Designed miniproteins, single chains, continued (5). Designs and how they scored, part 90

Each design is a single chain, and the fold is of that chain. pLDDT is the mean over its residues in the fold that is shown.

## One batch from the design tools (miniprotein)

Design m19126
Fold by ESMFold2-Fast:
Formats: structure tokens, C-alpha cells, sequence
Structure m19126 (fold): chain A 96 residues (1-96)
């Protein structure tokens, strides 16, 4: 799996799958937060910081202190500022 080399359309598709699974598991807040967090990462890789931010907000509503959400938000801010390289460096630390 070469996450950073895949086209934006593939990242959007993976994000949408994670969102659909999260919607099917609304009674499990930790799983919902994990899936929306994963969707946010995929939207960052698709260079869509707006959708990524929406996913982080949904993850925080499920579990406000979920690990990695602060790092994902930092990556979104870096992407919005045009620093794609630093955004991806932050994401690599989250997805390990």
C-alpha cells in the first residue's frame, strides 16, 4: 500500500467506505472515532482539508480525547497553509 502515491479519487473512495462503516457502528464510539479519523487522513491525502476537518469533528464528537486527532488537525492546518510535506510527515507518525 503506497498511500502517498495513490490518486486522489482512490483516497476519496477509501474515506467514503470508512464513513459508511462508521455510520453503521454509531453505538460504538471508539470504532466511530477510529473510522472518521482514518477518513480524515484519506481526505488529507486527497488534498481536501475541508472534508478532512469535517471528519475530525465527527471523530471528536464520538471520542473527544481519541489518540491522533490533534496530530490529524495539525496536518490539516499545515495542508491549508500549503505545507503538504510537513502535513504528510505528521500523518506518518499517526498511521504507524
Amino acid sequence: NRLFEEPAEEHIKVAEVNVNIAKSNEDNPFQVAMLYGAAAIEYILAKDPKKAREMVEKARKAVPSFPGLDAIEQAIRLLEAGDEKKAYEILEKVIK
Scores: mean pLDDT 82

Design m19127
Fold by ESMFold2-Fast:
Structure m19127 (fold): chain A 94 residues (1-94)
Amino acid sequence: AAAAVVAAGREVRPLFQALAELVETDPALAAVVERLLPELEALEAAGGSAAEKAALFARLLAELARIAGREEEVARVRAALAAQAALAEAQAAA
């Protein structure tokens, strides 16, 4: 139970940090984040699952890739998401 809660927190926070890094690097990306952030906040307020949050982040990453042409940065954020999912699964299995 405690490990699952920690894993869920680690999944959300690193994704926000990676997105903040992308937006800070290119202010033009802020418009995409501003459009999708209210949906994430509403989902968070409604107690959305980690899977629902991950799906919204996948949609955000696709929009960022399309608008910014920053495939390497988007790939880095996707790798971080995959690493957090793997960590959560490993902690749940242990």
Scores: mean pLDDT 61

Design m19128
Fold by ESMFold2-Fast:
Structure m19128 (fold): chain A 69 residues (1-69)
Amino acid sequence: SSRLQDLRDRADRSRQMSDDMRRKSDRLSDLARRRGTPDPSVLRQARGGRRTAQNLDRGSQQLLQLANQ
């Protein structure tokens, strides 16, 4: 059904965005550490990105559960 496919497509998109955000956040943390004294604003941005990634991953899992019901 179109609804089932839409749920799967949204789940895949959310998972991809989660992966992208996690990678970017990890890069920011690594760059901050390599420069000696970490910039607190950069570390805060990295933490925010990781939280967003977790929320996107959870959303993806919920959409897949709905598709499998």
Scores: mean pLDDT 82

Design m19129
Fold by ESMFold2-Fast:
Structure m19129 (fold): chain A 80 residues (1-80)
Amino acid sequence: SEVRREAERLAREAEAVAREVAARSEEGKELALRATGSVAVAAAPEVEAAESDPEALAEAELRTARAQLEAARAVAAALA
């Protein structure tokens, strides 16, 4: 689905941003991991509730990926 492809794209972009931040400093690595981890923990109940519906799961994954990318970018901006 389009939603799932977009979620995968955003998740890969979030990982790339977090990796770049981690390459700058140990503190940046910890901040990026905590920020993206907090988003994942907050989203876990919605993802689990949606696991029986592939479309609902894709939408939950998209929301999570978008939030993780936003969190990673916020950490990168704060450390610039």
Scores: mean pLDDT 76

Design m19130
Fold by ESMFold2-Fast:
Structure m19130 (fold): chain A 85 residues (1-85)
Amino acid sequence: MEEIIEKLKPYLEALLDALGVPESERDEIVNEVIEYIKKNIDKLKSLGELLDFAGDKAVDIVVERLPEIPPKLQTYLERRRARRA
């Protein structure tokens, strides 16, 4: 569990930075994602699946929390919709 959390934190911080999320919001978003993962960890089969799931959840939380969606995040959402369609 702790080893997975240690890998999730730098991954999520790098993702949020790349998406243009304000530094002041990152810690709270990372913590929310980690708590969500802890509740669903038994359903995830690999580290890759865990990282993808965590990334998608982080983006969903950012969209809910931020009053304005950063341009880089908007591009990420468009690519995610194309992949799911």
Scores: mean pLDDT 73

Design m19131
Fold by ESMFold2-Fast:
Structure m19131 (fold): chain A 60 residues (1-60)
Amino acid sequence: SAAATAMGEATRASGGSAQPEDVEPTPKGGEEAAKKYTATEEGAIQGAFNSRAAAMQLGE
């Protein structure tokens, strides 16, 4: 599609690849570690979101 072509053109100009695996190997780590990490991060993000909402009420 046109969007895919535009993305490809930008990547070609940079002389690289826009795929996470090609750019960053970290996300590809261990599947076991990834699962544990995701669960922890999800909880942390939810907590941060709730804190932000509370701050809004306190009088942004």
Scores: mean pLDDT 51

Design m19132
Fold by ESMFold2-Fast:
Structure m19132 (fold): chain A 90 residues (1-90)
Amino acid sequence: EAEELLARLVELLRRLAELLPEVADQVTDEMLEEAARALAEQAKRLIEAGRLEEALAATEAEYAATLSPEQLALALEALRLAAEAARAEL
């Protein structure tokens, strides 16, 4: 169910935002829902182009350079849920 996966993605993005003190109090539910949909749409385009795994590896490398291990784990889980939501719609 794409809607259930998007809801789980919103919750993961909320948890990730809570680990970022500079944005935790600035992020709204609407922003999280928009981000979840944007990630799923980007994942769908990458799946259709056959580039999802390449893009995920590149994003993981970039996030590993900037995020803490805890933030990285949540970010990678969010990316995987976005890909699963995209696949559920295909």
Scores: mean pLDDT 76

Design m19133
Fold by ESMFold2-Fast:
Structure m19133 (fold): chain A 100 residues (1-100)
Amino acid sequence: SDLLKQAIEEVENAIKTLKDALENKSSPRSLSSLAAVISGELRELAELLKEQGYDEAAEILEKMAEIFREAALASTAEAVRKAVEEGEKALKKLKEIYEK
């Protein structure tokens, strides 16, 4: 599915962006802002996936959006790092759905 492939690519890009920001010692404010933007983008993708009947993938993205939103509110590098770890687990589940 092209839509599922797009969702996987968007998640991979989001995780990479936050990893790069963490490695570059970005400020907590910058990390919070990035996590908030990513949360919003994942929520919009989840809504689109749900409209197209990809309920399982949508649920995974909704959970990821919540995790990144919580990390943004915490505004710490540690919270963002933990969100990235959970994001990588969610990405693995999305790939399993796509590889069917």
Scores: mean pLDDT 85

Design m19134
Fold by ESMFold2-Fast:
Structure m19134 (fold): chain A 88 residues (1-88)
Amino acid sequence: DLITSPSGKSEFDENEVKLIASFDKDNDGKMSEEEAKAFLDTYLNEFLGSTSPLAKRAIEELFDIDGDGKVSLEELIEFLNYLLESSK
């Protein structure tokens, strides 16, 4: 759906949530660090048209919190919401 609603909520846009879920092949709410990075790089390039050093640093912080080489879908969604709010 192309309609934009108020963003910057704890829950991401439905389309983005579906894209995130498509990377969760096991459907356990987790992604590997490598898969999460690949997804974020793709998403940020498509959304922003370019990647900023600030976004890269924020991504590193997300993985530092987890520490086990895994990222939950909830953490990814919250991170993307944060990035979208910061872009306003």
Scores: mean pLDDT 60

Design m19135
Fold by ESMFold2-Fast:
Structure m19135 (fold): chain A 87 residues (1-87)
Amino acid sequence: MEETFTPEQLELMIRASGALLEKVKELEEKLKEEPDEETKEKLEEVKAKWAETIKRIEETEDPEKRVELMIEATEEVTGLSREELLK
């Protein structure tokens, strides 16, 4: 049986992934306007964190743990808490 997310878990997952994608876009736009080594390195770090998080999610069968992994990655990258993502 493939475990499905609850509506609440799905909402958190969508909001967290949205925040991460928005941060990537902001960094990419900043890099286009002011190409600096620090911004490029930060973008690479964000992409690496995203790839690691997706891999860990794929290796985890528990939907609750999958949501927590995504939230943790989003908090680390964006600084937004779980409560802020739900607003």
Scores: mean pLDDT 75

Design m19136
Fold by ESMFold2-Fast:
Structure m19136 (fold): chain A 84 residues (1-84)
Amino acid sequence: VTREEIVEAARKILSKYPGMVRGMAFQVAKTLSDEELREILDEVLRLTNEKGLSPEEAIKEVAKKRNLTEVTVAAAIVVLEEKE
């Protein structure tokens, strides 16, 4: 699985939520450090490539581990992509 495929999965997850919920998720994601944003993306990439999870399943797993919502992890992935 590529970084581009993970970003697309994150955008698809975000599209399932109302604008207000997405807005709150982006606010939380923007409080995260650049290092934490990279760690989130790297962990999603690891789970898809090493454990064979789908991008959506990997995002849910990272959310559970970090005590974040699925929509917040999806927002974090998009925030990192837009900074680069």
Scores: mean pLDDT 84

Design m19137
Fold by ESMFold2-Fast:
Structure m19137 (fold): chain A 56 residues (1-56)
Amino acid sequence: MRNDAFARASVEARRAIEAGDYDLATRLGTALMNGDYVTAGELADEARRRIQQQES
């Protein structure tokens, strides 16, 4: 699906804001605004990894 990276990055940007990680949220938002879905996807994967480390 064409917007999967957008959906993932949007979810991770919201989680980053809720966690107080405004740097990550800004990077995700900037990538999405620029249409850089590759970078947005990579940042979303990094955000998910960080959350797993915090919870585990």
Scores: mean pLDDT 73

Design m19138
Fold by ESMFold2-Fast:
Structure m19138 (fold): chain A 103 residues (1-103)
Amino acid sequence: DRREQRLQELLARVPEYRELARRLAELLEQYERTDDEAERIRLLREAMGLILSTLARMTPEQIEQLFAKQPLTPEQVAKLEEFIRETLRTLETFIEKLEELLS
């Protein structure tokens, strides 16, 4: 049954999504503790890399290519921060709903 197989594959990803949410929360905490602009940008890029590898299944090489030559403006930094925060909120909600299906 293709539907049963896909549901089992989705449910098997719950630990992966929980680990992503945990790591994103840790990176955002580090972001809030630092006043170093370069370190802040590094933390946001690390968080986005985790999102792209886990959710978009991008390779490390594809992620590096995406970020390698793009200077981030303050506006882009703010948008990236909000996207990461929204992704964390969405993951937490999604995990909660998937756990309801396992109950």
Scores: mean pLDDT 78

Design m19139
Fold by ESMFold2-Fast:
Structure m19139 (fold): chain A 86 residues (1-86)
Amino acid sequence: SVTRIVGLALRIIGLILDIEKNGLSEKVGNELVELLRELIREGADPSLVLRLVERAIEAVRRAPGDPALKERILRELEALRREVEA
């Protein structure tokens, strides 16, 4: 559904901006990964998904936060990137 894809993309962008401004928390990181998985399940354009995953990876790498949490979220985002590229 186009309406669901647009809503998911906007919420994902909001979470990425939150990470860029406020740092990475477990709640925000987990929600970001979950919404990206949902965007993939909805059949969103792979180029859109890749752009959002790549921006999310960059935001998490640059954000302050717990190093172990950052490593876990980055592993999950990299797995999503590989899934979309397959």
Scores: mean pLDDT 89

Design m19140
Fold by ESMFold2-Fast:
Structure m19140 (fold): chain A 81 residues (1-81)
Amino acid sequence: MAKRVIVLLKPGGTVTVTVSAPATVRIYSPDGAKTVELAPGESLTVTAPKDAFVTIVVDVPEGGEVRVEASQPAIVLEFPL
């Protein structure tokens, strides 16, 4: 089943997301919304501003894996699509 991974970053936090399958990453920050397409094996690093939260949404197809590595405590939620 395809899945959605949501990462909630606290102010000043950094997260690196690595995907095993083609993925669409949507980043919601004070600077606006940004969409990034990742190829299998690619990584994306996101840093939250010192005074704002950042929400990252990663959509992967069935069988795809998402690795999340955070420098500070982050909330990670997974949902089937």
Scores: mean pLDDT 80

Design m19141
Fold by ESMFold2-Fast:
Structure m19141 (fold): chain A 56 residues (1-56)
Amino acid sequence: EFDAIVAAARAAAARGYLPAELVNQWQLWHDKQMNLPAPETLWTGDLPVPPPAPAP
């Protein structure tokens, strides 16, 4: 389900509605969670806060 949300957000980013880097960060976070072999959950379902981008 998260992948579907990310795909929709990525489509919006391609249209210029949001920065693609933000969507990529969310997907990388999810991938890290999926790849962790942790025997127990040390985190909740909270989405990571993206780093502040410099205002050009």
Scores: mean pLDDT 61

Design m19142
Fold by ESMFold2-Fast:
Structure m19142 (fold): chain A 75 residues (1-75)
Amino acid sequence: LQAIGDQALAIVGSVWKQLDDATRGKLLGPLSELVAAAQAGDKQKLQQALLEIADILEEAGFDDQAAQLRKLADQ
């Protein structure tokens, strides 16, 4: 689960500089949930955080990154 969390953080990090402040603000909560769930081994919370992050990135126009996060949630 930590490996999935690390991959998700790398995906978000790859576009972080391209995000506006509003989108970055929306991501802070779900990213904190992702890290906490990965460290706790909570697969259900990890999947929820991945899908929340994917939805936020998709709304911001980062469809490829959102699709990658959704695939991580399916593991």
Scores: mean pLDDT 84

Design m19143
Fold by ESMFold2-Fast:
Structure m19143 (fold): chain A 68 residues (1-68)
Amino acid sequence: MSAQLQADIDEGMRLITAAVLLSEKLKPGEDDAVAKKKQIADETKAGKLSPLQAIKRFDKELGDKVVK
């Protein structure tokens, strides 16, 4: 874990949060969306996912629900 990794995680979390807020605005109280965003956030904080991987995971698991 490095200072650069922490900066990348912070930026990734901001981007994911913005996408999640848009998703919640369209479908407030969506239980699946809450569970998926928590999982992605936890994996990103643990350093298991890069910010790009976290965004891709979010789009894969929640993007289909938002687009529909």
Scores: mean pLDDT 62

Design m19144
Fold by ESMFold2-Fast:
Structure m19144 (fold): chain A 91 residues (1-91)
Amino acid sequence: SAAEAAEEAGRRAAEGAREGGPEGGLEASARATEEGKKTGDTKAAIGAGVAGGLTAIGAGVGLVAGDEELGRELAARGGEGGAEAARAIAE
């Protein structure tokens, strides 16, 4: 479903952040956003975009602060929060 696809995008972004730090989160969120667009479902695409945006904000804070672990944690939390928001948007 669109809700499941959008939620999966947020989960992938969070996993990318945990594995690769803020850069991993940014890369995973970009991939998830593109996969959301490929579904042809506007709600899935919007949900994936929200998850990606929240991940990018978290990663950006860590990068600006020069704290890779802060960026990792905030990006992962952004992806997780984005997954929940994406579910709500898609449903």
Scores: mean pLDDT 74

Design m19145
Fold by ESMFold2-Fast:
Structure m19145 (fold): chain A 93 residues (1-93)
Amino acid sequence: DPEAIERQRELWREHADHPLLQEVLALIEAGRLDEAIELALRAMREAGVDEDTLKEYEERAKNTTDPEVKAGLALGMALEAVLMRKVKEAESK
């Protein structure tokens, strides 16, 4: 879905300076991909992402050996955590 890809690109650009995304990017640049995945998973859990979704990401991370795919997965998970926290914050106002 081209519109979904463009929307995700916009959301990434809007949140690129977020501390979580910066920390995940720093771990990726250092070659610490497994730590980047673990940080992103922890952030998603703290943000209230459901256990079934978390398990799916954990399985994908375990089965992914390509560093570029692993980096993309970590970044996508970190972005989802940031967005979920924003939703939760908006609901509390």
Scores: mean pLDDT 77

Design m19146
Fold by ESMFold2-Fast:
Structure m19146 (fold): chain A 123 residues (1-123)
Amino acid sequence: SAEEAIKALLEIMKEIGKQKLSLRDTAVLVALFIAAIVTIAEKNGVELSPLERVLVKSLATYLRNLTGSTETDPKELAIAVLRMVGEDDLVKLVEEGKPIEAMARFLERLGFTEQAEKLRSLL
């Protein structure tokens, strides 16, 4: 279900958050996470919970402050951030409606193979 997919995404992000990542890698992961949650909600016609909405808004504010972007749409902000850091292949996957695959590929590049496999199981 959409709720189970969102819960799995939150647990994966929580686990990764224990690791030391560069500011760039953190920005990419946050952008992909926003794109994934928003896409799952839209595709399933599910409204985000109040806590999930606060989380997305807080993460979007973090990316706007980090990049100086004026983009207000969370998904378009995520795409703009990915493009800004030269992740054109990940931008293409997000625009094709495949943000979970984009996140899985990025996690594999960082050595988080187990977390990438867990993400792909949501597809």
Scores: mean pLDDT 85

Design m19147
Fold by ESMFold2-Fast:
Structure m19147 (fold): chain A 98 residues (1-98)
Amino acid sequence: MKEAEIEFMKKLAEHFKKLGRENSAYALEKGIEDGDPTAGLGAALYADSHNLTKEEALERYERLKAAIDAGGRRGILTPEQLKKIYENWLKALEEEEK
């Protein structure tokens, strides 16, 4: 995983922790540990939007990671969708730091 992706995911995980969203933070941290930013971000977004528990967020992460590892992308964010979410979140974080 690229250093810029790791740094962004760490900042985002810290932001979710400050909001009390341990579920999304946990999914992001797992993505960092395993070197899978797509699965980590996808699971974190899904967990946030659906108010999943930490355990449910991990299950979502494992499913997304398994799908990526199998070469299938069914039920996962497209690279274009992921990039757009990434850019929007980066802008939101930059505004909160000002």
Scores: mean pLDDT 70

Design m19148
Fold by ESMFold2-Fast:
Structure m19148 (fold): chain A 68 residues (1-68)
Amino acid sequence: SAAEIVERFREEVERILASDLPLEEKLKRIGEVTERAVAELLALGDSRAAHEVLVYAAEQQERLLAEA
């Protein structure tokens, strides 16, 4: 379901943020999981959930850069 895709996406982002990876690699991986989640949600016709994923990703990327 769309809700399960969003939940999995958030868990994947949280794992990336908690990792010891360099900033550049964290940003890259967040981009990759975001692109995948958006594609899956759009395939389901759920543009609202896709928007939620994009907003969350942008917020986490901005926070990561601000804390660098």
Scores: mean pLDDT 86

Design m19149
Fold by ESMFold2-Fast:
Structure m19149 (fold): chain A 108 residues (1-108)
Amino acid sequence: MKIEIKELTKEELERLFGPAQAEALMADYEKIVAATVDGEIRPGDEMKVAVARSREQAKKIAEYLAKNSKPGEKVLALAVKDERTADLNIEAMEAVGAPKEVLEIARE
């Protein structure tokens, strides 16, 4: 199983989501990390989304979700620009049943 994790550039965000969505993501999030299991991210792909307080936490969450995903599944981890937004999104992730390890990484 090949797990690939990378920070997405503005060009890659525009290619995957289009210019308007790329601008919105870059406005709200400091870093956007993608992870794939045995595949490449393509425009229109369904992704599991998680939110983190920092770039390092986003990478750790992406790694955890990728390791616990099936081949072909894709993950997007978003590092927020402020702690209040992070706290609200962590509460939302807990409410939708995010794994305990993801919540523990996000709260570090």
Scores: mean pLDDT 71

Design m19150
Fold by ESMFold2-Fast:
Structure m19150 (fold): chain A 63 residues (1-63)
Amino acid sequence: DKVKELLKALDEIAKRAPSPEAAFEARQTALDVFNRGGTLDEARQAAIDVLEKLSKEEEEKKK
């Protein structure tokens, strides 16, 4: 089940999110990619890219 694999990947990614809002944004982006006919790898990569951007912003604010 491709949906199970995607959800498992999103759970792992959510653990690394700097905030619940970042986790939600990453998950939403991944689901949008998957719903538009993207592959599981494309959806996972989109979530990672969003988290990397948001993690950089959060790290900057912590200084």
Scores: mean pLDDT 76

Design m19151
Fold by ESMFold2-Fast:
Structure m19151 (fold): chain A 68 residues (1-68)
Amino acid sequence: MSVLERIRRIAREFGMSQEQIDEIVESLETKPPSDFMRETAKILLKVNSLDDTGLALQRIAELLQEAR
């Protein structure tokens, strides 16, 4: 299963809207050098458990909302 597919599944499980999920996926598919893309990548690289993934997705949503 792809990382993007896993992110969509987990974000939906943690109550993120489809719009927020699509925004995260779009950000991850965007080529660097966008600042929020770099921050998103740093957060994801630090995730190594399911609980940490939920917190990482929340932080990603906050960064995307700040950038928009």
Scores: mean pLDDT 59

Design m19152
Fold by ESMFold2-Fast:
Structure m19152 (fold): chain A 88 residues (1-88)
Amino acid sequence: SMEELERLRKEALKKLDALRETINQVKATHELTPAQQQQLEQALADIDELRALIEKGELSPEELKMLIKNVGVSAVLALRKQRERELG
C-alpha cells in the first residue's frame, strides 16, 4: 500500500539520519587513520546517495526494508545499482 511505502521511507530516512550522526560523532571524537577517514567518508557519500534515491521514490520496498533491518548502506546501494544495471 502507499501508506506502508510511506512508513518504510520514513523509517529508512530515520535510520540513515541516525547513522550519519553516529559517523559524524566518531569523526569528531576519535583520531582516525587516513584509511579509516576514507571509509567513513565513503559511508557518508553512500548515505547521501541512498537518501536522494528514497526522496525520488527510486528505492524498492525490499531495499527500504533492508535499510530498516540494518543490512548496511554500502550493501543496499550496491544491490540497487545492480538492479538498475539489469533493468537498463
Scores: mean pLDDT 86

Design m19153
Fold by ESMFold2-Fast:
Structure m19153 (fold): chain A 108 residues (1-108)
Amino acid sequence: SKETLIGLHIISVSTEAQVVLSMIKKYQPDNTEIIAKTEEIISLAQQMGQLFVTKGQKAKAELLELIEKMIGLLEELREMVKDDPELSAQVESIIETLKFIQKLIEEL
């Protein structure tokens, strides 16, 4: 179902954001600004997952607002990591997954 597909991709966003955090902590451990931004994105991804589990389709407007906010923060993060091709690619992957979730939710 579309609902199952949305749920799986929300889990993917959370997992990918955790990978990005691990990479930043390994290669840029003193970059507290990028670490804080990535942790904020992870927090919002967890909020999105919880909202979808508790309210499902009834949270459509709230989910779309969270997705738009997360995309904005991820675009800021992408600019901060632009000189790191592996980090930049991972951040872009999360943005594309969120855009796909956005499309699926709009079609509910």
Scores: mean pLDDT 88

Design m19154
Fold by ESMFold2-Fast:
Structure m19154 (fold): chain A 88 residues (1-88)
Amino acid sequence: MKYSRENLLITSSLSMLYMAAVLYARLGDVEGAIRYLQKMYDLAKKNGLTKATRYFQKGIDAARKGDLESAIRYAAEGVNAADEELAE
């Protein structure tokens, strides 16, 4: 495994944002969930994490439709994709 300080900060930041999105989704706060999903999308896009970015986009779209369960599922897939993309 190969993780620079920068990659560790990105994965740690995404994990923290994911936990915030999960908490807001469980509270039924659609706007709060979207806010954190958007931050995850922006972070993944800035770092060229194409697979993670696509998952976070699907999560945002699901949350906008009120489907918070699917939004969080896509967010989890995006975090896993980011970990894989940053490992290589």
Scores: mean pLDDT 84

Design m19155
Fold by ESMFold2-Fast:
Structure m19155 (fold): chain A 88 residues (1-88)
Amino acid sequence: SEEEIQEMKERIEKLEKEAEEILEEAEATDDVFKLIGCLLRLIGILLEVKEILKKAKELGDEELVKLCEKAIKKIEELIKKARELLKK
């Protein structure tokens, strides 16, 4: 439904913002266990966006699919940055 599509769009925007905040937390800490925790949280967000992408494809909403694909690329870059922090 149109309402379901709108809810998914809002969820993706919230997940992207949460992912950016998690990277800021990761960059601010010297605790390796907190860095690992941040990385796991980012991976969790990535998996949630990938599930939304599957639903978006089932609904045939091209705009939502593109929004999910853009979010996935962004979150994957944030995960890459978090992994580099662990290699100190």
Scores: mean pLDDT 88

Design m19156
Fold by ESMFold2-Fast:
Structure m19156 (fold): chain A 59 residues (1-59)
Amino acid sequence: MSPEERRERARELVREGLPFITDEDLRRIAEETGLSYSTVSRMAREVGEERVAEAEARG
């Protein structure tokens, strides 16, 4: 897998886990995608912020 494919896969897994994603889920995603826990944790925050903004925009 390319580095970009790994990041896209991690984002998909994060989206599936939200809104109830745990630290153990983040570690599992990091191991599956080959990314660091820090990278996956940052992605989870970014995706979470995007989802909150989208929900607020809908009303």
Scores: mean pLDDT 75

Design m19157
Fold by ESMFold2-Fast:
Structure m19157 (fold): chain A 65 residues (1-65)
Amino acid sequence: SEKLIEKMQRLFKVSEEEARLAVEAMTPAQQEALTKALEDQEKNPNPGREESLRRFIEEAIEQAR
């Protein structure tokens, strides 16, 4: 959880509060998938993946309310 929050803040410039809300709204499987995808994005930047991840994170924050 903490590692995922930190990665979201660093890569996508979301606040800690927003990142925490998004993570709490996710299933464990979604958290694992996002963590891996963020690690892959950091190692091998891909514009399509960046857009997909940005959209997913924004939608998770919106759903958390």
Scores: mean pLDDT 80

Design m19158
Fold by ESMFold2-Fast:
Structure m19158 (fold): chain A 85 residues (1-85)
Amino acid sequence: DREELEKELEKVEKKLKELEALPVVDDDTKIRIATGLAQIAVIKQLLEGKLDLEEVKELEEKMKELIEKGEPDKALELAKEYLKK
């Protein structure tokens, strides 16, 4: 399953770079970027054996709440902060 996780990481990273290269960053694009960053962080932590399931659950719940409230910029910031850890 490690090879599958590495391939998934590469796919998410490629999609993220494509989204970041778009000349217009609308709310839908911001949501997709935020989701991609969160996925990258989770996959990297899984590969390193450092995954904290409780922290991931909190991240997912907070991001969902922000997206549902129409605050994609805050969701993007949250994902970026999580990736830095």
Scores: mean pLDDT 78

Design m19159
Fold by ESMFold2-Fast:
Structure m19159 (fold): chain A 117 residues (1-117)
Amino acid sequence: IIDELKELAERHGLEVLEIKKISDKAYLFLFRAPSEEQLVAFLDGLVELARRLHAEGKPIVIKVYVARDADGRLYLLVGVSETFDPEEIAKLDAEIEKWLAEHGLTLTRELRIEVVP
């Protein structure tokens, strides 16, 4: 999942700023998006990636947070869980809140991508 997300971000011109392993089944990514257009293209790619992983029998939950810094720069926080376990998802939520505060980011949008049978 990490390599697929890095490749998808680079393909759409997003800068990979940070990747954090939260647990064996959960990861947090920080990307910088140069425009809303590139952000939308990346999100479309995330939906396709989630569908492909689901077709392979892999559970996946992707949480996307769109944020801006004090200079108005556009950021994406992408939380990925390779399980539907509520405890793992709660760990992602806690780390996302902490990371937003630590980086001085203001949330503008929140999206959840979940592919279930």
Scores: mean pLDDT 77

